# Ledger of designs, part 18: designed miniproteins, single chains, continued (2)

Each design is a single chain, and the fold is of that chain. pLDDT is the mean over its residues in the fold that is shown.

## One batch from the design tools (miniprotein)

Design m4634
Fold by ESMFold2-Fast:
Structure m4634 (fold): chain A 117 residues (1-117)
Amino acid sequence: SVAERLLEEFRAEAAAAVDHALANDEPADAVVTQLAGLFYLAMRRYSEATGIELEVEIEVEGDRLRITVRVAEEHYEEVKEFAERLVAIVREELARYAAARGVPDPEVVLEIEVVPA
């Protein structure tokens, strides 16, 4: 499926970004910012491939990441599942970064909102 292909691509890109950050002693805020950008791109690719209209708002404050996804009720469950699976990958990769660097895990918050059709 489109979702499975995009998830596999995202997993590889997120892992590569964290590997690069660890190799180059990049700080947590740089890693969070990079993963936020990859998340946004994955959601945009999903929207284009499925034809589902959605809005993504991302706020990065230091090592904290807040994501809001807005979608019509009819597509809520499928978009929520895809976004939650992307965020699970983000959390896994940030935890790997944090463990390797001996720093606290960055905070990642995901909210999915229904918008009027």
Scores: mean pLDDT 89

Design m4635
Fold by ESMFold2-Fast:
Structure m4635 (fold): chain A 125 residues (1-125)
Amino acid sequence: MEAELQRRIREGLLEILDELEADPRGAILRDLPDAAALGKPDWPELIPNPLSLSTIRERVEAGEITSVDEFEALMDTMFQNYLLAYPPDDPRYQQVQEVAEKAHRKLEELRRREEELLREAEERA
């Protein structure tokens, strides 16, 4: 991708992360959970690729995530990991689902912006 397109995508990804981090329902996703405090001391062993909003942000800021598709895949892995940690009747399970729905809506908006930027870049290439 050209430098301008990469910058615009990175800005959009960071904005989504900022909004999810500010959401009270997203509090459990900000950092890896304290498995012992949650009564799930085996949770880290059940989740081979632990992810949080913080670790995903670090990868975006490092330039390791350069597309909406890569970001969505990591976000979905994070949501799935947290959903596996809780039974469906747990309020935290519902909170994770609500944050996931919010993230997917924002990603759809960013994808439309990415398509517009890609078309502009192709016309100049």
Scores: mean pLDDT 75

Design m4636
Fold by ESMFold2-Fast:
Structure m4636 (fold): chain A 58 residues (1-58)
Amino acid sequence: GSMLREEAEKALRLGEELLKQGQGVAAAVAYDEARKLAIEAGDEELARRATENLQRAL
């Protein structure tokens, strides 16, 4: 639902902020959470974006 999508977007933004701070491992955890939430929400585009960011953080 919309709540899961909002939570996924929050986790994605947190991952982006952590990555800017040089916290790659923490960013990867946040991106993985965003991916899982996006998948559960049925948001394929958000899930793809989170997956790409996760791969870049690793």
Scores: mean pLDDT 86

Design m4637
Fold by ESMFold2-Fast:
Structure m4637 (fold): chain A 92 residues (1-92)
Amino acid sequence: MTVTVTATFSFTAKYDGAIGSVAVMLSDLASGETRGSVVAKPMKKGDVLTATATLTSNEPTVTARAAGFASELKDGKITLLEQKTTTVTATA
């Protein structure tokens, strides 16, 4: 039996003409296995950027930590906009 955990993190751009970046990471707390995704592109204010990471295990139960963060780069400065962390347990 295979257990799959998926984490999706999205943010809405705050600035026009910035480079938006969103990252999400999943970590299996038992195995230490990590899966991550990073998406970055030029953004207009109000644009939504989304990253998704998926972790799959053959164990009957997975306890995973998901961490997401979003930032914008404008005029040589990076601003951290959002950061979230959650822990989930999935069973086959």
Scores: mean pLDDT 80

Design m4638
Fold by ESMFold2-Fast:
Structure m4638 (fold): chain A 67 residues (1-67)
Amino acid sequence: MKEEEAEKHIKKAVKAWEEGKLSEAAYHLQKAIEIGGWSAQEVMDKLRELSPKSIKTPAVFPPEPAP
């Protein structure tokens, strides 16, 4: 259902993140949030579970801290 579609976007985000495509990863994560109705926190948790190689990035999502 909607949640399943959002999860597919998260999987694509994980792949893009592993490829070093941060903009693509952010795009898919945002799509997952909108489609699945998930919060950023929940999306990040799902991303952690789906990432097999433990992304070495400190924290790219959410977006950069802006005033």
Scores: mean pLDDT 67

Design m4639
Fold by ESMFold2-Fast:
Parts: sequence; C-alpha cells; structure tokens
Structure m4639 (fold): chain A 60 residues (1-60)
Amino acid sequence: KLSEEQLELEIEASLEYMKASVYRLEAERARKAGDEEAAAEAERKAEEAEERARRLEEEL
C-alpha cells in the first residue's frame, strides 16, 4: 500500500507523461502545418516532461 507521499509522486509522474503525450501531438500537428520550428520545440518539451516523469518514478 502506497503512502500518501508515494501516491502523490505517482500522480505527478502520470501527469508529466500526459503532458509529454500532449506535446507529441502538438509536434505532429506543427509538422503537418509545415512549422518545423514549433514541431521541434514541442518535441523537446515532450522529452523534458518524460525525463521529469522518469525522475519522479525513481523516487517511488
């Protein structure tokens, strides 16, 4: 059974993974629109969110 602190870390990690998914969708839409700069920025934000999620999971 997770402590409240561990549960909060798990929720935060899940939220960061969700943010990463949103950013990846934004990157795809930007590429479809021909905005390569916006696509690269969105993809970078997705990678940063995935890294934050991974660090939170390591705290569990």
Scores: mean pLDDT 82

Design m4641
Fold by ESMFold2-Fast:
Structure m4641 (fold): chain A 60 residues (1-60)
Amino acid sequence: MKEEEKREKVFRLESEAGMALIKGGVTYATESKEEGERAVEEALREAERYEEEKRRILEE
């Protein structure tokens, strides 16, 4: 993979992770405590998956 293609894909993954965290935070602020806490936990797990994929790409 070209360096520029690698960077573009990593940037997209970082954006996806950021959006997941933002969505979790919004739910935490607007929904019940139980629903908000669950949404944040799910968002963090999703962000971790994107970070793993990013690391895999960077290791190539």
Scores: mean pLDDT 76

Design m4642
Fold by ESMFold2-Fast:
Structure m4642 (fold): chain A 69 residues (1-69)
Amino acid sequence: LAEAARAVVLELIRDERVPASVATALALRFIAALLAGDEEELRRVAAEVAEAAEAAGRADLAARARALA
């Protein structure tokens, strides 16, 4: 889960169509969840990555992130 969540978060951060505030908030929550070993929060972050990706027109990224939630 953590490795796959890291991949979709990094791809979201690199997409200029995603608002920087949204990308930053999700990245910080991902780091906090990873350090805490909180799988439930990692799944919540993945679900929110899917929503942000879909809003940015990244259907493939949204589907990959949604599969992790």
Scores: mean pLDDT 78

Design m4643
Fold by ESMFold2-Fast:
Structure m4643 (fold): chain A 61 residues (1-61)
Amino acid sequence: MLEKFKKMIEELSKLLKEGASAKEIADRLGTTQKNLSRLSRKFGSLAAGAVAIIREKVEKE
């Protein structure tokens, strides 16, 4: 679990450094841009919202 989570966070960090759009991040995480935007608002940043999606995805696998 932790290793898979760390790899996904590392990938997310790389996307953010490259200036990836919310659309690209949502697509890579297998979710919708709308869902990512909702979670980003809830957790206070795009990165935090994306982390919440990764956490749910890893926990359910």
Scores: mean pLDDT 78

Design m4644
Fold by ESMFold2-Fast:
Structure m4644 (fold): chain A 66 residues (1-66)
Amino acid sequence: SEEIRELKEKLREAIEKGDEETAKELAERLYQKGVETLVALGFPREQAEQLARREVEELIEEYKKE
């Protein structure tokens, strides 16, 4: 999704700048968008929430190591 890609790019920039508040807000939006996307694809909501949370946590860890 173009929206998800845009949010990921903004999250990376916020982390690079040390803007913790913006990074937190963008991470929350990515999580919510990920859950909605997975549910739309037929995943049960519980599994979608778990998968989306792990994906966002992994992205934050990757971006912080850059």
Scores: mean pLDDT 84

Design m4645
Fold by ESMFold2-Fast:
Structure m4645 (fold): chain A 111 residues (1-111)
Amino acid sequence: NINAIVEKAREVGLDPGFAINLLLKETGFNPAVEVTTRNGKTLSLEKILGVPASKLAGNLDYIAYYLRELIIANDEDINYALSIDVGLAQERYLRTGSISDAFVIVRALLE
């Protein structure tokens, strides 16, 4: 839910508007949004979990899981993503749109 995301963003030192826009861009709060990976595989949270989109919308745990799977599917370093400072992740994501940086931000919002 948006209010919980806003409060958590403030707590971890993220701009709330940025956090909402990142989640909107990466999932649209719609787990049926499809992304094509570098390997040509089309992924969505619905396809990964086998659960209807209507039951996944707005759930940060599922969004974090989806981004983790995208990192793996694009051969990005999940261990590196887990080591990044959230402020640095925000700065880098604004420049590059990196899925690894998106995962760090969503993980911080989830914790």
Scores: mean pLDDT 60

Design m4646
Fold by ESMFold2-Fast:
Structure m4646 (fold): chain A 67 residues (1-67)
Amino acid sequence: MTGEELARKAIEAVRRGDEERAVEYVKQLAKHPDATLEQLVRIAREARRAGLTRVYDEALKAIDSKL
């Protein structure tokens, strides 16, 4: 699975309110060599809008690890 596929699945999970699955995809994306800051920022914004604080926190940790 590519970084873009993981990012897409994470956003789809966020939009469904599936916080548990979204966190799993974010953790996988954070460790993926093809993962971009743009993908993680996009997920963080979607999670914040959806009120999924656990997903938002995981995305922020992933962003921080790449700075």
Scores: mean pLDDT 85

Design m4647
Fold by ESMFold2-Fast:
Structure m4647 (fold): chain A 55 residues (1-55)
Amino acid sequence: SIEEAIKYLRKGVELEAQGKYEEAYEYYLKAYELDPSIISEEAVQYLKKKLDELK
């Protein structure tokens, strides 16, 4: 689970570097679902807000 969460987190970072923000944020949220300890609650709330703005 932790290893899978890290893989999703890394994919999100790669997508964000490519300017694919919506996809990146979705991967970050998936990583949080797999392991809530890898992302702060404040960061999760920020990501949800950003996803809502992009939809």
Scores: mean pLDDT 78

Design m4648
Fold by ESMFold2-Fast:
Structure m4648 (fold): chain A 60 residues (1-60)
Amino acid sequence: APLLAVATAPVPKTSDDELALREGERVRILEEVDDEFVLAESLTTGERGRVPKSYLEVVE
């Protein structure tokens, strides 16, 4: 099953392939990009982009 996670802090968008998130915003982790980033989908907006793993806490 896809992992659900929550942003633990505001996540800024610094490039076009990144996803901006508010603190407490829920995302679905679609895949791991590398050791530092995941590809995630915002459950609030439906937008997709890369998010640093350090900003996310996995929840179910």
Scores: mean pLDDT 81

Design m4649
Fold by ESMFold2-Fast:
Structure m4649 (fold): chain A 96 residues (1-96)
Amino acid sequence: ALERAIEALREAAERAARAAEAGDEEAARKALLEMLRAADELAALVEDPKVRRQIAQRATATAIAAIGALLDGDGKEAAEYVREGAEEIVALARAA
């Protein structure tokens, strides 16, 4: 269950990053929402409530940073935030 949830998060993040790099703001925003949902599902599999909160906080911070970069016209920076944030969330889940 955990590894499948991690894969879903990574797939959503990669879709968001590629859409951002392509300058497709609508596709990037849609994929970011999918990434946030995947992060919520991943957090639900974690027993430690502190780690669940850290996953939620990291996912939210990643989405805010990515949207900010998209609004500035920097799709490459948005993609970097998304990929980095997804791997940090994965590390939190695996360490729990």
Scores: mean pLDDT 87

Design m4650
Fold by ESMFold2-Fast:
Structure m4650 (fold): chain A 55 residues (1-55)
Amino acid sequence: MEIVDTVVESEGTFTAKVDGILLIKKPDGSIETINVKKGEKVPIPKGALAVLLKS
């Protein structure tokens, strides 16, 4: 899988540039995996890291 976008330690809204898998690593070490479509908006919690992987 190719990393096409990365958000680090930001609170706010992530907008997907492509269809793919969004991985969100929370400060407690838990990881959320979300299937996203191009143009989809996902809230990013404070202190989290987010990476968009192209499918």
Scores: mean pLDDT 72

Design m4651
Fold by ESMFold2-Fast:
Structure m4651 (fold): chain A 114 residues (1-114)
Amino acid sequence: MERKDAKLGAARLVSLAAENVSLEELRKLLDIAGMTPEEAKEVLKEAIELAARTGAAEGRFEEAKKIMLRLIRYMQELLGMSKEEIIEILEEVKKKLDPKSQEIVDEVIKEIEK
């Protein structure tokens, strides 16, 4: 998958997560798109990065945290990812972010580690 396509998919996933779309509806949308699990993982990574950056830029930290937690739920339920694998992805995404965006990701990691 080209990164441009992954970014467009990420923008759609962030919108769907903001609207709290059901896992069943999201699964149907991913099936129609013909995404492999690897492609879905890349789109979800870009979606987490986008949610963190947008939340920091707009000062909407709590909304960004909720969106990221919903994206994490999508990773767990649709891709079968473990808590540990998700934390590794969050740490990887965090390395690409500015300090304010990193703070949102740190709060999400803290919530998952409960």
Scores: mean pLDDT 78

Design m4652
Fold by ESMFold2-Fast:
Structure m4652 (fold): chain A 68 residues (1-68)
Amino acid sequence: MANELGREGAKAEEEGDYEKAGELYKKAADLLSQTNPAGARLALLYAARAYEKAGDLERAKELREQAL
């Protein structure tokens, strides 16, 4: 995934801020969507995981569907 956004997302997860982590991974996926589709899918899955940990199951489901 995008270097800076992916790193910030991982840091947010370590700090327990799963919603922020999901937002950062989602932004990474958006940036990668046209240049690295496989990386974009992985970033969407990381975002979905983060939103599930945050309790946002609907957003997590939507992001998993986008990763297909």
Scores: mean pLDDT 79

Design m4653
Fold by ESMFold2-Fast:
Structure m4653 (fold): chain A 74 residues (1-74)
Amino acid sequence: MSKEELELEIDAAMAMMAAAVAEKHPLTEEDLELLKKHAKYAEEIAERARELGDEETAEQAREAAERLKKALEK
């Protein structure tokens, strides 16, 4: 595994954890702004992982982005 692949896997896992936390509690305006940035970053991670052929990491990051977006819609 390259350093880049490892960093993407870690970032995808962190995005999933952020989504789980966001789903659990009411969010302030500042929290919403922060999570919008995290959702965008998760989408970028998914695209980058897909370019490297890491489908598992790409799927995890995409799921995290979708879950973050759904949490923001509440």
Scores: mean pLDDT 78

Design m4654
Fold by ESMFold2-Fast:
Structure m4654 (fold): chain A 61 residues (1-61)
Amino acid sequence: TEESERLVEQGRRLLAQGQELLRQAREAEERGDLEKAQQLREQAEQLFEQGDRLVREASEL
């Protein structure tokens, strides 16, 4: 269904954003900004959780 497709697209966008934050976290860590790296990883984890939830909901429709 179109609804399932939109949920998958939204979930994939969130997962992609999470991956980008992990890349930024690695860059922050390389600069010695450990606090920023941790914040970015925590934000990425939240995005992964939200994205996975949307993809799962789409598969259950």
Scores: mean pLDDT 86

Design m4655
Fold by ESMFold2-Fast:
Structure m4655 (fold): chain A 59 residues (1-59)
Amino acid sequence: EKEKLRLEGEILEALGRMAASLGDNELAIKYLEKAIELYEEAGDEESAKLAEELKKEVE
C-alpha cells in the first residue's frame, strides 16, 4: 500500500512539472503539494524533500 502512495506521488509530481512547463504555476503548486503529502504518507522522505524544493522553485 505504501508503494501505491509513492507511485501516486510520482504521477502528481510529473503533472506538477508539466503544469510548470506550461506556465501554470498555481496548478503546478497544487500538484506538488499533493505529491509531497503522498510521499510523506509513504515514508519517502527523500522524494518529499525533492518535491518541496521543486515547489519552492515554481513559487
Scores: mean pLDDT 82

Design m4656
Fold by ESMFold2-Fast:
Structure m4656 (fold): chain A 86 residues (1-86)
Amino acid sequence: EKFKGTAAKGAEIFKTKCIQCHSITSLGVEGKGPDLQGSTYPPGSPVPKDEAKLFDFIKNGRGRMPAFGQQLNDAQIKALVTYINS
């Protein structure tokens, strides 16, 4: 209700769903996996910077990454994309 900032909403989702496999150290997030800002994940593959591609990747999954579309609605995934690209 009071949580109106899209990036802030994305930060909370990231802490619960993504932090075990990913970090964003420039945003003060220390997880167990590679930093999503300025890093390559998996090694040798660039992190998608395009919001539509990142949205699709999170919603439908690809390779080792699970699909979150069943766990998260479209607004939650958009919040997560905004946070990662912030």
Scores: mean pLDDT 62

Design m4657
Fold by ESMFold2-Fast:
Structure m4657 (fold): chain A 116 residues (1-116)
Amino acid sequence: MKEEIERLEEERERLTRELNDLLTQALQYRNNGDYEKAKELAIEATGVEVKKVGIEIEITRLTNPEDTRTIELLQGVKDKLEEALKAAKEGDYKKASELISKAVGLSLLLIGDQID
């Protein structure tokens, strides 16, 4: 268990670095007027975020399996991001934006529970 948790935490850190790199590249392409490449990189970044949320679910299941509320909220975030990624790849940016907004709402509930 401890070795598995350490491996998952290392994978989360790797995905965080990958996400930050993709977002930085997307911003650079956008600033240079290459909106198509910026969009492609933003879609890739969303895919990395889905993987990162999946790792956070696994860590929570191993460290606090009784926190079903946190696991359900994280699963909701992951599901909405996966739906948004699919919509964006299909060119439905309105649907993708709506789904991302729903994922953000669920993430704010997770943060609110930690602050309260």
Scores: mean pLDDT 82

Design m4658
Fold by ESMFold2-Fast:
Structure m4658 (fold): chain A 73 residues (1-73)
Amino acid sequence: PEELLKKAQELIMKAIEALGKGDVEKAISLYEEAIRLLEKAKEQAERNGDLGTAKYLGKQIEKIREELEKLKS
């Protein structure tokens, strides 16, 4: 889960950078990839019985989904 989480965080930072440059389409793509990685990390945490990490990842996914909804409006 850690490696997927770190990669997702890197994608989120790149998405924020893309938004700062006005590249909304690139930001959407990066956020969508980050969500995919966070979902995989959450599933791995659930399989390993790490409910705390799974809950944390679920909250991160929801936060990014809210950002995506704003960008697609």
Scores: mean pLDDT 84

Design m4659
Fold by ESMFold2-Fast:
Structure m4659 (fold): chain A 74 residues (1-74)
Amino acid sequence: MREELAERARENIERLKEVGELDEENKEAYLATAEGLEDSLEKAVKGGASEEAIRELEKEAERLRREAEEELRK
């Protein structure tokens, strides 16, 4: 469902911000990336984008969150 995918994307974006804040070297880049994803998600939801488009944003947010977590581990 589109709304569930959007909510999951928002949760992953919020987690990306939390994890990114712990990376002293890259925290500004992670914050900018998370804000970009928030903007893209907001435009997609308000613009009536397909479930496939929102699912792609959710997958991208999850991918970046995992990448940030791995980077933090070094």
Scores: mean pLDDT 79

Design m4660
Fold by ESMFold2-Fast:
Structure m4660 (fold): chain A 56 residues (1-56)
Amino acid sequence: HMSEEQREGAIELAEAILASPGGTEEMALEAVKRFGGASDEEAREIVEEAKRRLGL
């Protein structure tokens, strides 16, 4: 289970990946799981929030 601060950091990581040249949703999911400590379900919610913030 992630803290609120950890979750926000993971969303920012996902945003950075999705905004980068060649960045994919799959890369963002894997990075959030590996470096953010998110579960599969948490990673999906985090990436969806990042996409929403970016207007994707």
Scores: mean pLDDT 82

Design m4661
Fold by ESMFold2-Fast:
Structure m4661 (fold): chain A 85 residues (1-85)
Amino acid sequence: AEAEAIIAEGLAALRALLQRPDVTLEDLAAVLREALERLAEVLGLPQEVVDYLISLAEEALKRAPLEEYPGLLEDALKKLVELAK
């Protein structure tokens, strides 16, 4: 499904960024934002819901160790798919 492809692509992009020595929190937040926006568009969610979820995810990432980011992104994207069903 397209949603599963977006999740896989987002996780791959995040893991690739985490391998870079110069990665910033802004770079990681941008990948998360892009994945959430693409997934929400496929699921037909309104922009205000997307903005709210991105805000929550960015706050969660700021509090977590970098090694937890792939798991947090995967969990957030899967929950978004479940909420849209």
Scores: mean pLDDT 71

Design m4662
Fold by ESMFold2-Fast:
Structure m4662 (fold): chain A 94 residues (1-94)
Amino acid sequence: SAREEAARAAEAAARSAEAGAERGTAAGATAAAIAATGAAVQGKLAGAPEEAVELAREGARAAAAGAAAGGAEAWAEGSRRAAELAEEAARAAE
């Protein structure tokens, strides 16, 4: 179903963000931002609740902010926040 697809995209974004947090790299934070953006797009196209789409967008912003701030701590923190928001997006999409 459309909600299952949206939830799956958010789960994939959460996994990408968790990997970014573990790595603490600019590439990891950037990948987390891209995955969260993809989840937001997929959620919107699938007709997921607006809350799920907004949470995925917030995750993308958090990861992007971490990437822009620079440094392993910022990259890891932005990715951790993106993972939390992606998990909330997956729950909201169900």
Scores: mean pLDDT 85

Design m4663
Fold by ESMFold2-Fast:
Structure m4663 (fold): chain A 100 residues (1-100)
Amino acid sequence: GKITIKITLPAVADGELVKVTAEVLSADKEVEVTVEVTSARGKASKTFKAEKGNKVTITLPNPVKAGETVVVDVYVNGKLVGTVTLSTSADQSATITADI
């Protein structure tokens, strides 16, 4: 089976908080998803059940500067399945597809 997760980061201005949204677009099996978001100024994570349409927002603890790099790691049942590197300079999205 497969799982597909969409990661979205809106543009972040200087001094604003990074908010990354993770949405399950499809999941062939019930699995646990953990999304970890890391920047030079902090790290945050959320764990949730993979079901189509399930959506979580992960907010980093400290404001960033515009144009800083954000790394998003996606885990399925504790196993790293994908990493996305995003910039805060523009609205961005990426999809991760993994076998489950």
Scores: mean pLDDT 84

Design m4664
Fold by ESMFold2-Fast:
Structure m4664 (fold): chain A 57 residues (1-57)
Amino acid sequence: GAAHQKLLAAIGEVLRAIGDVEDARLRGASQEELARLEKKLAEAKAAFDKAAAELDA
C-alpha cells in the first residue's frame, strides 16, 4: 500500500544520506559540509520515523 511505499522511500533516503556522510569523511570534506550532510541524515531519519509510525497506526 501507499504507507509501505513511503517507508521504502524513506529507507532509501536514509541509506543515501549515510553514504553521503561517509563519502565526505573519506574525501576530507570541511566541517561545514559534514555538518550539513549530518543534518540531512537527521532529517531523513525523522522522515523514516514518521513513515514507520503511519504504518503502525
Scores: mean pLDDT 84

Design m4665
Fold by ESMFold2-Fast:
Parts: structure tokens; sequence; C-alpha cells
Structure m4665 (fold): chain A 70 residues (1-70)
């Protein structure tokens, strides 16, 4: 489920607070592509903690959310 993948992502963000900050700043300036790239890189760096299905679900979720920002 996406919510379980989000729980794992929350743990990854806690271990990588600077990356989370970069993502939020990119979103804040309307740079949704940089935000998505940073999320993609973070998920790839932590693929040992996430199944391929969870990675795909998280990327799809963020693509949908970021599209709302422009």
Amino acid sequence: MLDQALDKLSDIFEENPEVLRRILEAIGRGDTQTALDLVTELLEANKDKLSPQEQQMLLQHFSTVLSAYG
C-alpha cells in the first residue's frame, strides 16, 4: 500500500533531512522537475529499503502531487 511506502519514505527523510529541505525549497520556487529529480535520486540511493513496487508507487504519487504545483 502507498501509506506503507510513505512510512518507509518518512524514515528515509529523517535520515536525510537536508535532501528533504532541498525538495521543499525546489517546490517552493516552482521547480517541480528538480524536486522530482531529488526524490528519484533519494529513492534510488535507498532501493535496499524499498521494493521496486514501493519505489514506483512513491514516484507516481510525487509526480501527481508536484503536477498540482505547476
Scores: mean pLDDT 78

Design m4666
Fold by ESMFold2-Fast:
Structure m4666 (fold): chain A 68 residues (1-68)
Amino acid sequence: AVPSVEELLAKYLPLIEEALRNEDFERLRELMRELQPLVDQLSAEDQARLDKALQALYMRVLAEKEAA
């Protein structure tokens, strides 16, 4: 079964956040490779929601790193 966008967000957002904070680019590539075929199975609306959530996460982590 294709996972819901909510399931993907719940699973991948915390893992991506941890990899970004640790500057673990190998782990980020692994997560993106795992996530991509799942995202490709989502509707356009759900893909947009996931993209928005990822952009918000990236901006937050980058701002926190700049402040540190």
Scores: mean pLDDT 81

Design m4667
Fold by ESMFold2-Fast:
Formats: structure tokens, sequence, C-alpha cells
Structure m4667 (fold): chain A 69 residues (1-69)
């Protein structure tokens, strides 16, 4: 379900961005919000499946967590 995948990406992006902002990482939060929006647009356009969009967001969050500890 494309709509469910989009809502999942939105939820993941908003929660992670809020956590980054709470830590004073405003620039990283802004980049993450932009990345989430780009993924949603690609899923809507059919350039990515919903599952691919969720997977890419999960990878991005893992990368951020690994780099920041």
Amino acid sequence: DKEKAIKTIEWMTERAAAALRAQGLDAEAEELLKFGKELIEKVKAGELTGDEGIDLMSQRLADINARRG
C-alpha cells in the first residue's frame, strides 16, 4: 500500500527530526526532513516502491546513528 508506506516514511522522518532538534542538531534535522520529502515524492511518482522508500529511510537513520553514536 503506497499510502501506508508514505505515512510510515512521514512518521519515521518526523520522529527522528524531532529527536535531532531536541539534541540541538538543527542542520541534520533539516537535511533529514528534506530527504524524507524527496523519498515520499519518488514513491508518489512510482520511481521507488513503498518498501524501497521505507528501506532507504531506515538506512539513512542507521547512518546518522552510527556517525553520532
Scores: mean pLDDT 84

Design m4668
Fold by ESMFold2-Fast:
Structure m4668 (fold): chain A 59 residues (1-59)
Amino acid sequence: SSAAQAALQAEIDAAENDLAAAKAYRDYLTSKEGTEEAAQRGKAAYDAAQKALDAAKAA
């Protein structure tokens, strides 16, 4: 249905926006704090957002 298609597209759009935010956050933690722990936190957030986007696109 058109409603189901719109809902799926909204999920993909939201996931793409979350991925962009997670990338900016990862880049900030890596450059601003400069610690391995900060880099790992940023990577985990990015990886989670990428996985969510991949799942949304696979649906």
Scores: mean pLDDT 79

Design m4669
Fold by ESMFold2-Fast:
Structure m4669 (fold): chain A 80 residues (1-80)
Amino acid sequence: MSEVQELEAEAALHTMAATVAEKMGDYEEAAEHYRKAAEALRRAADLAEAEGTPEGRELAAQLRAEAEELEKKAEELEKK
């Protein structure tokens, strides 16, 4: 597994933990997991872009967009 794939897997695990916490009404724990998922995706995006390929650039854009949505979700949950 590449480091990009490892970071994507890490983000997926945090996203799953966040959804469980959110369903239980633990919004602070859910927000923390969404933030950790976003951090992992941003690190994956930086590595993908560093590959210097069109595919890596496209993946980086996708991962950064996903990270931004997770960060927004964390922010909204912290307001509850």
Scores: mean pLDDT 86

Design m4670
Fold by ESMFold2-Fast:
Structure m4670 (fold): chain A 88 residues (1-88)
Amino acid sequence: SEIAALTRRLQALADEARARGLGDEFAAALEAAVAEVNAGRIDEAPAAAEAAGRAAAEAAGLSPEQVAAAAEIGREIGELVAEIARLA
C-alpha cells in the first residue's frame, strides 16, 4: 500500500538520522509533525518539523552543517507525516 511505502521511507530516514547522530533531532521533528496533524494543521507539519529539528540540533550544540542537516531531515519527516495523514 502507499501508506506502507511512506512508512518504510520514514523508518529508513529514522535509521539514517541515528547513523548520523541526529536521533534526538529526528524524534523532535516527528513529535512536531504529529502535533500539527493532530491539531488539524496537516499543511503546517513540514515547516513545524523543520523548525523542531533545527532547534533540537542548535540546543544540542551541533555544528552549522549538522543543524542544516537536522532541518532538512525534519522537513522530509514533516512531508512524509503529512502525506500519510492525507491518505489515512
Scores: mean pLDDT 89

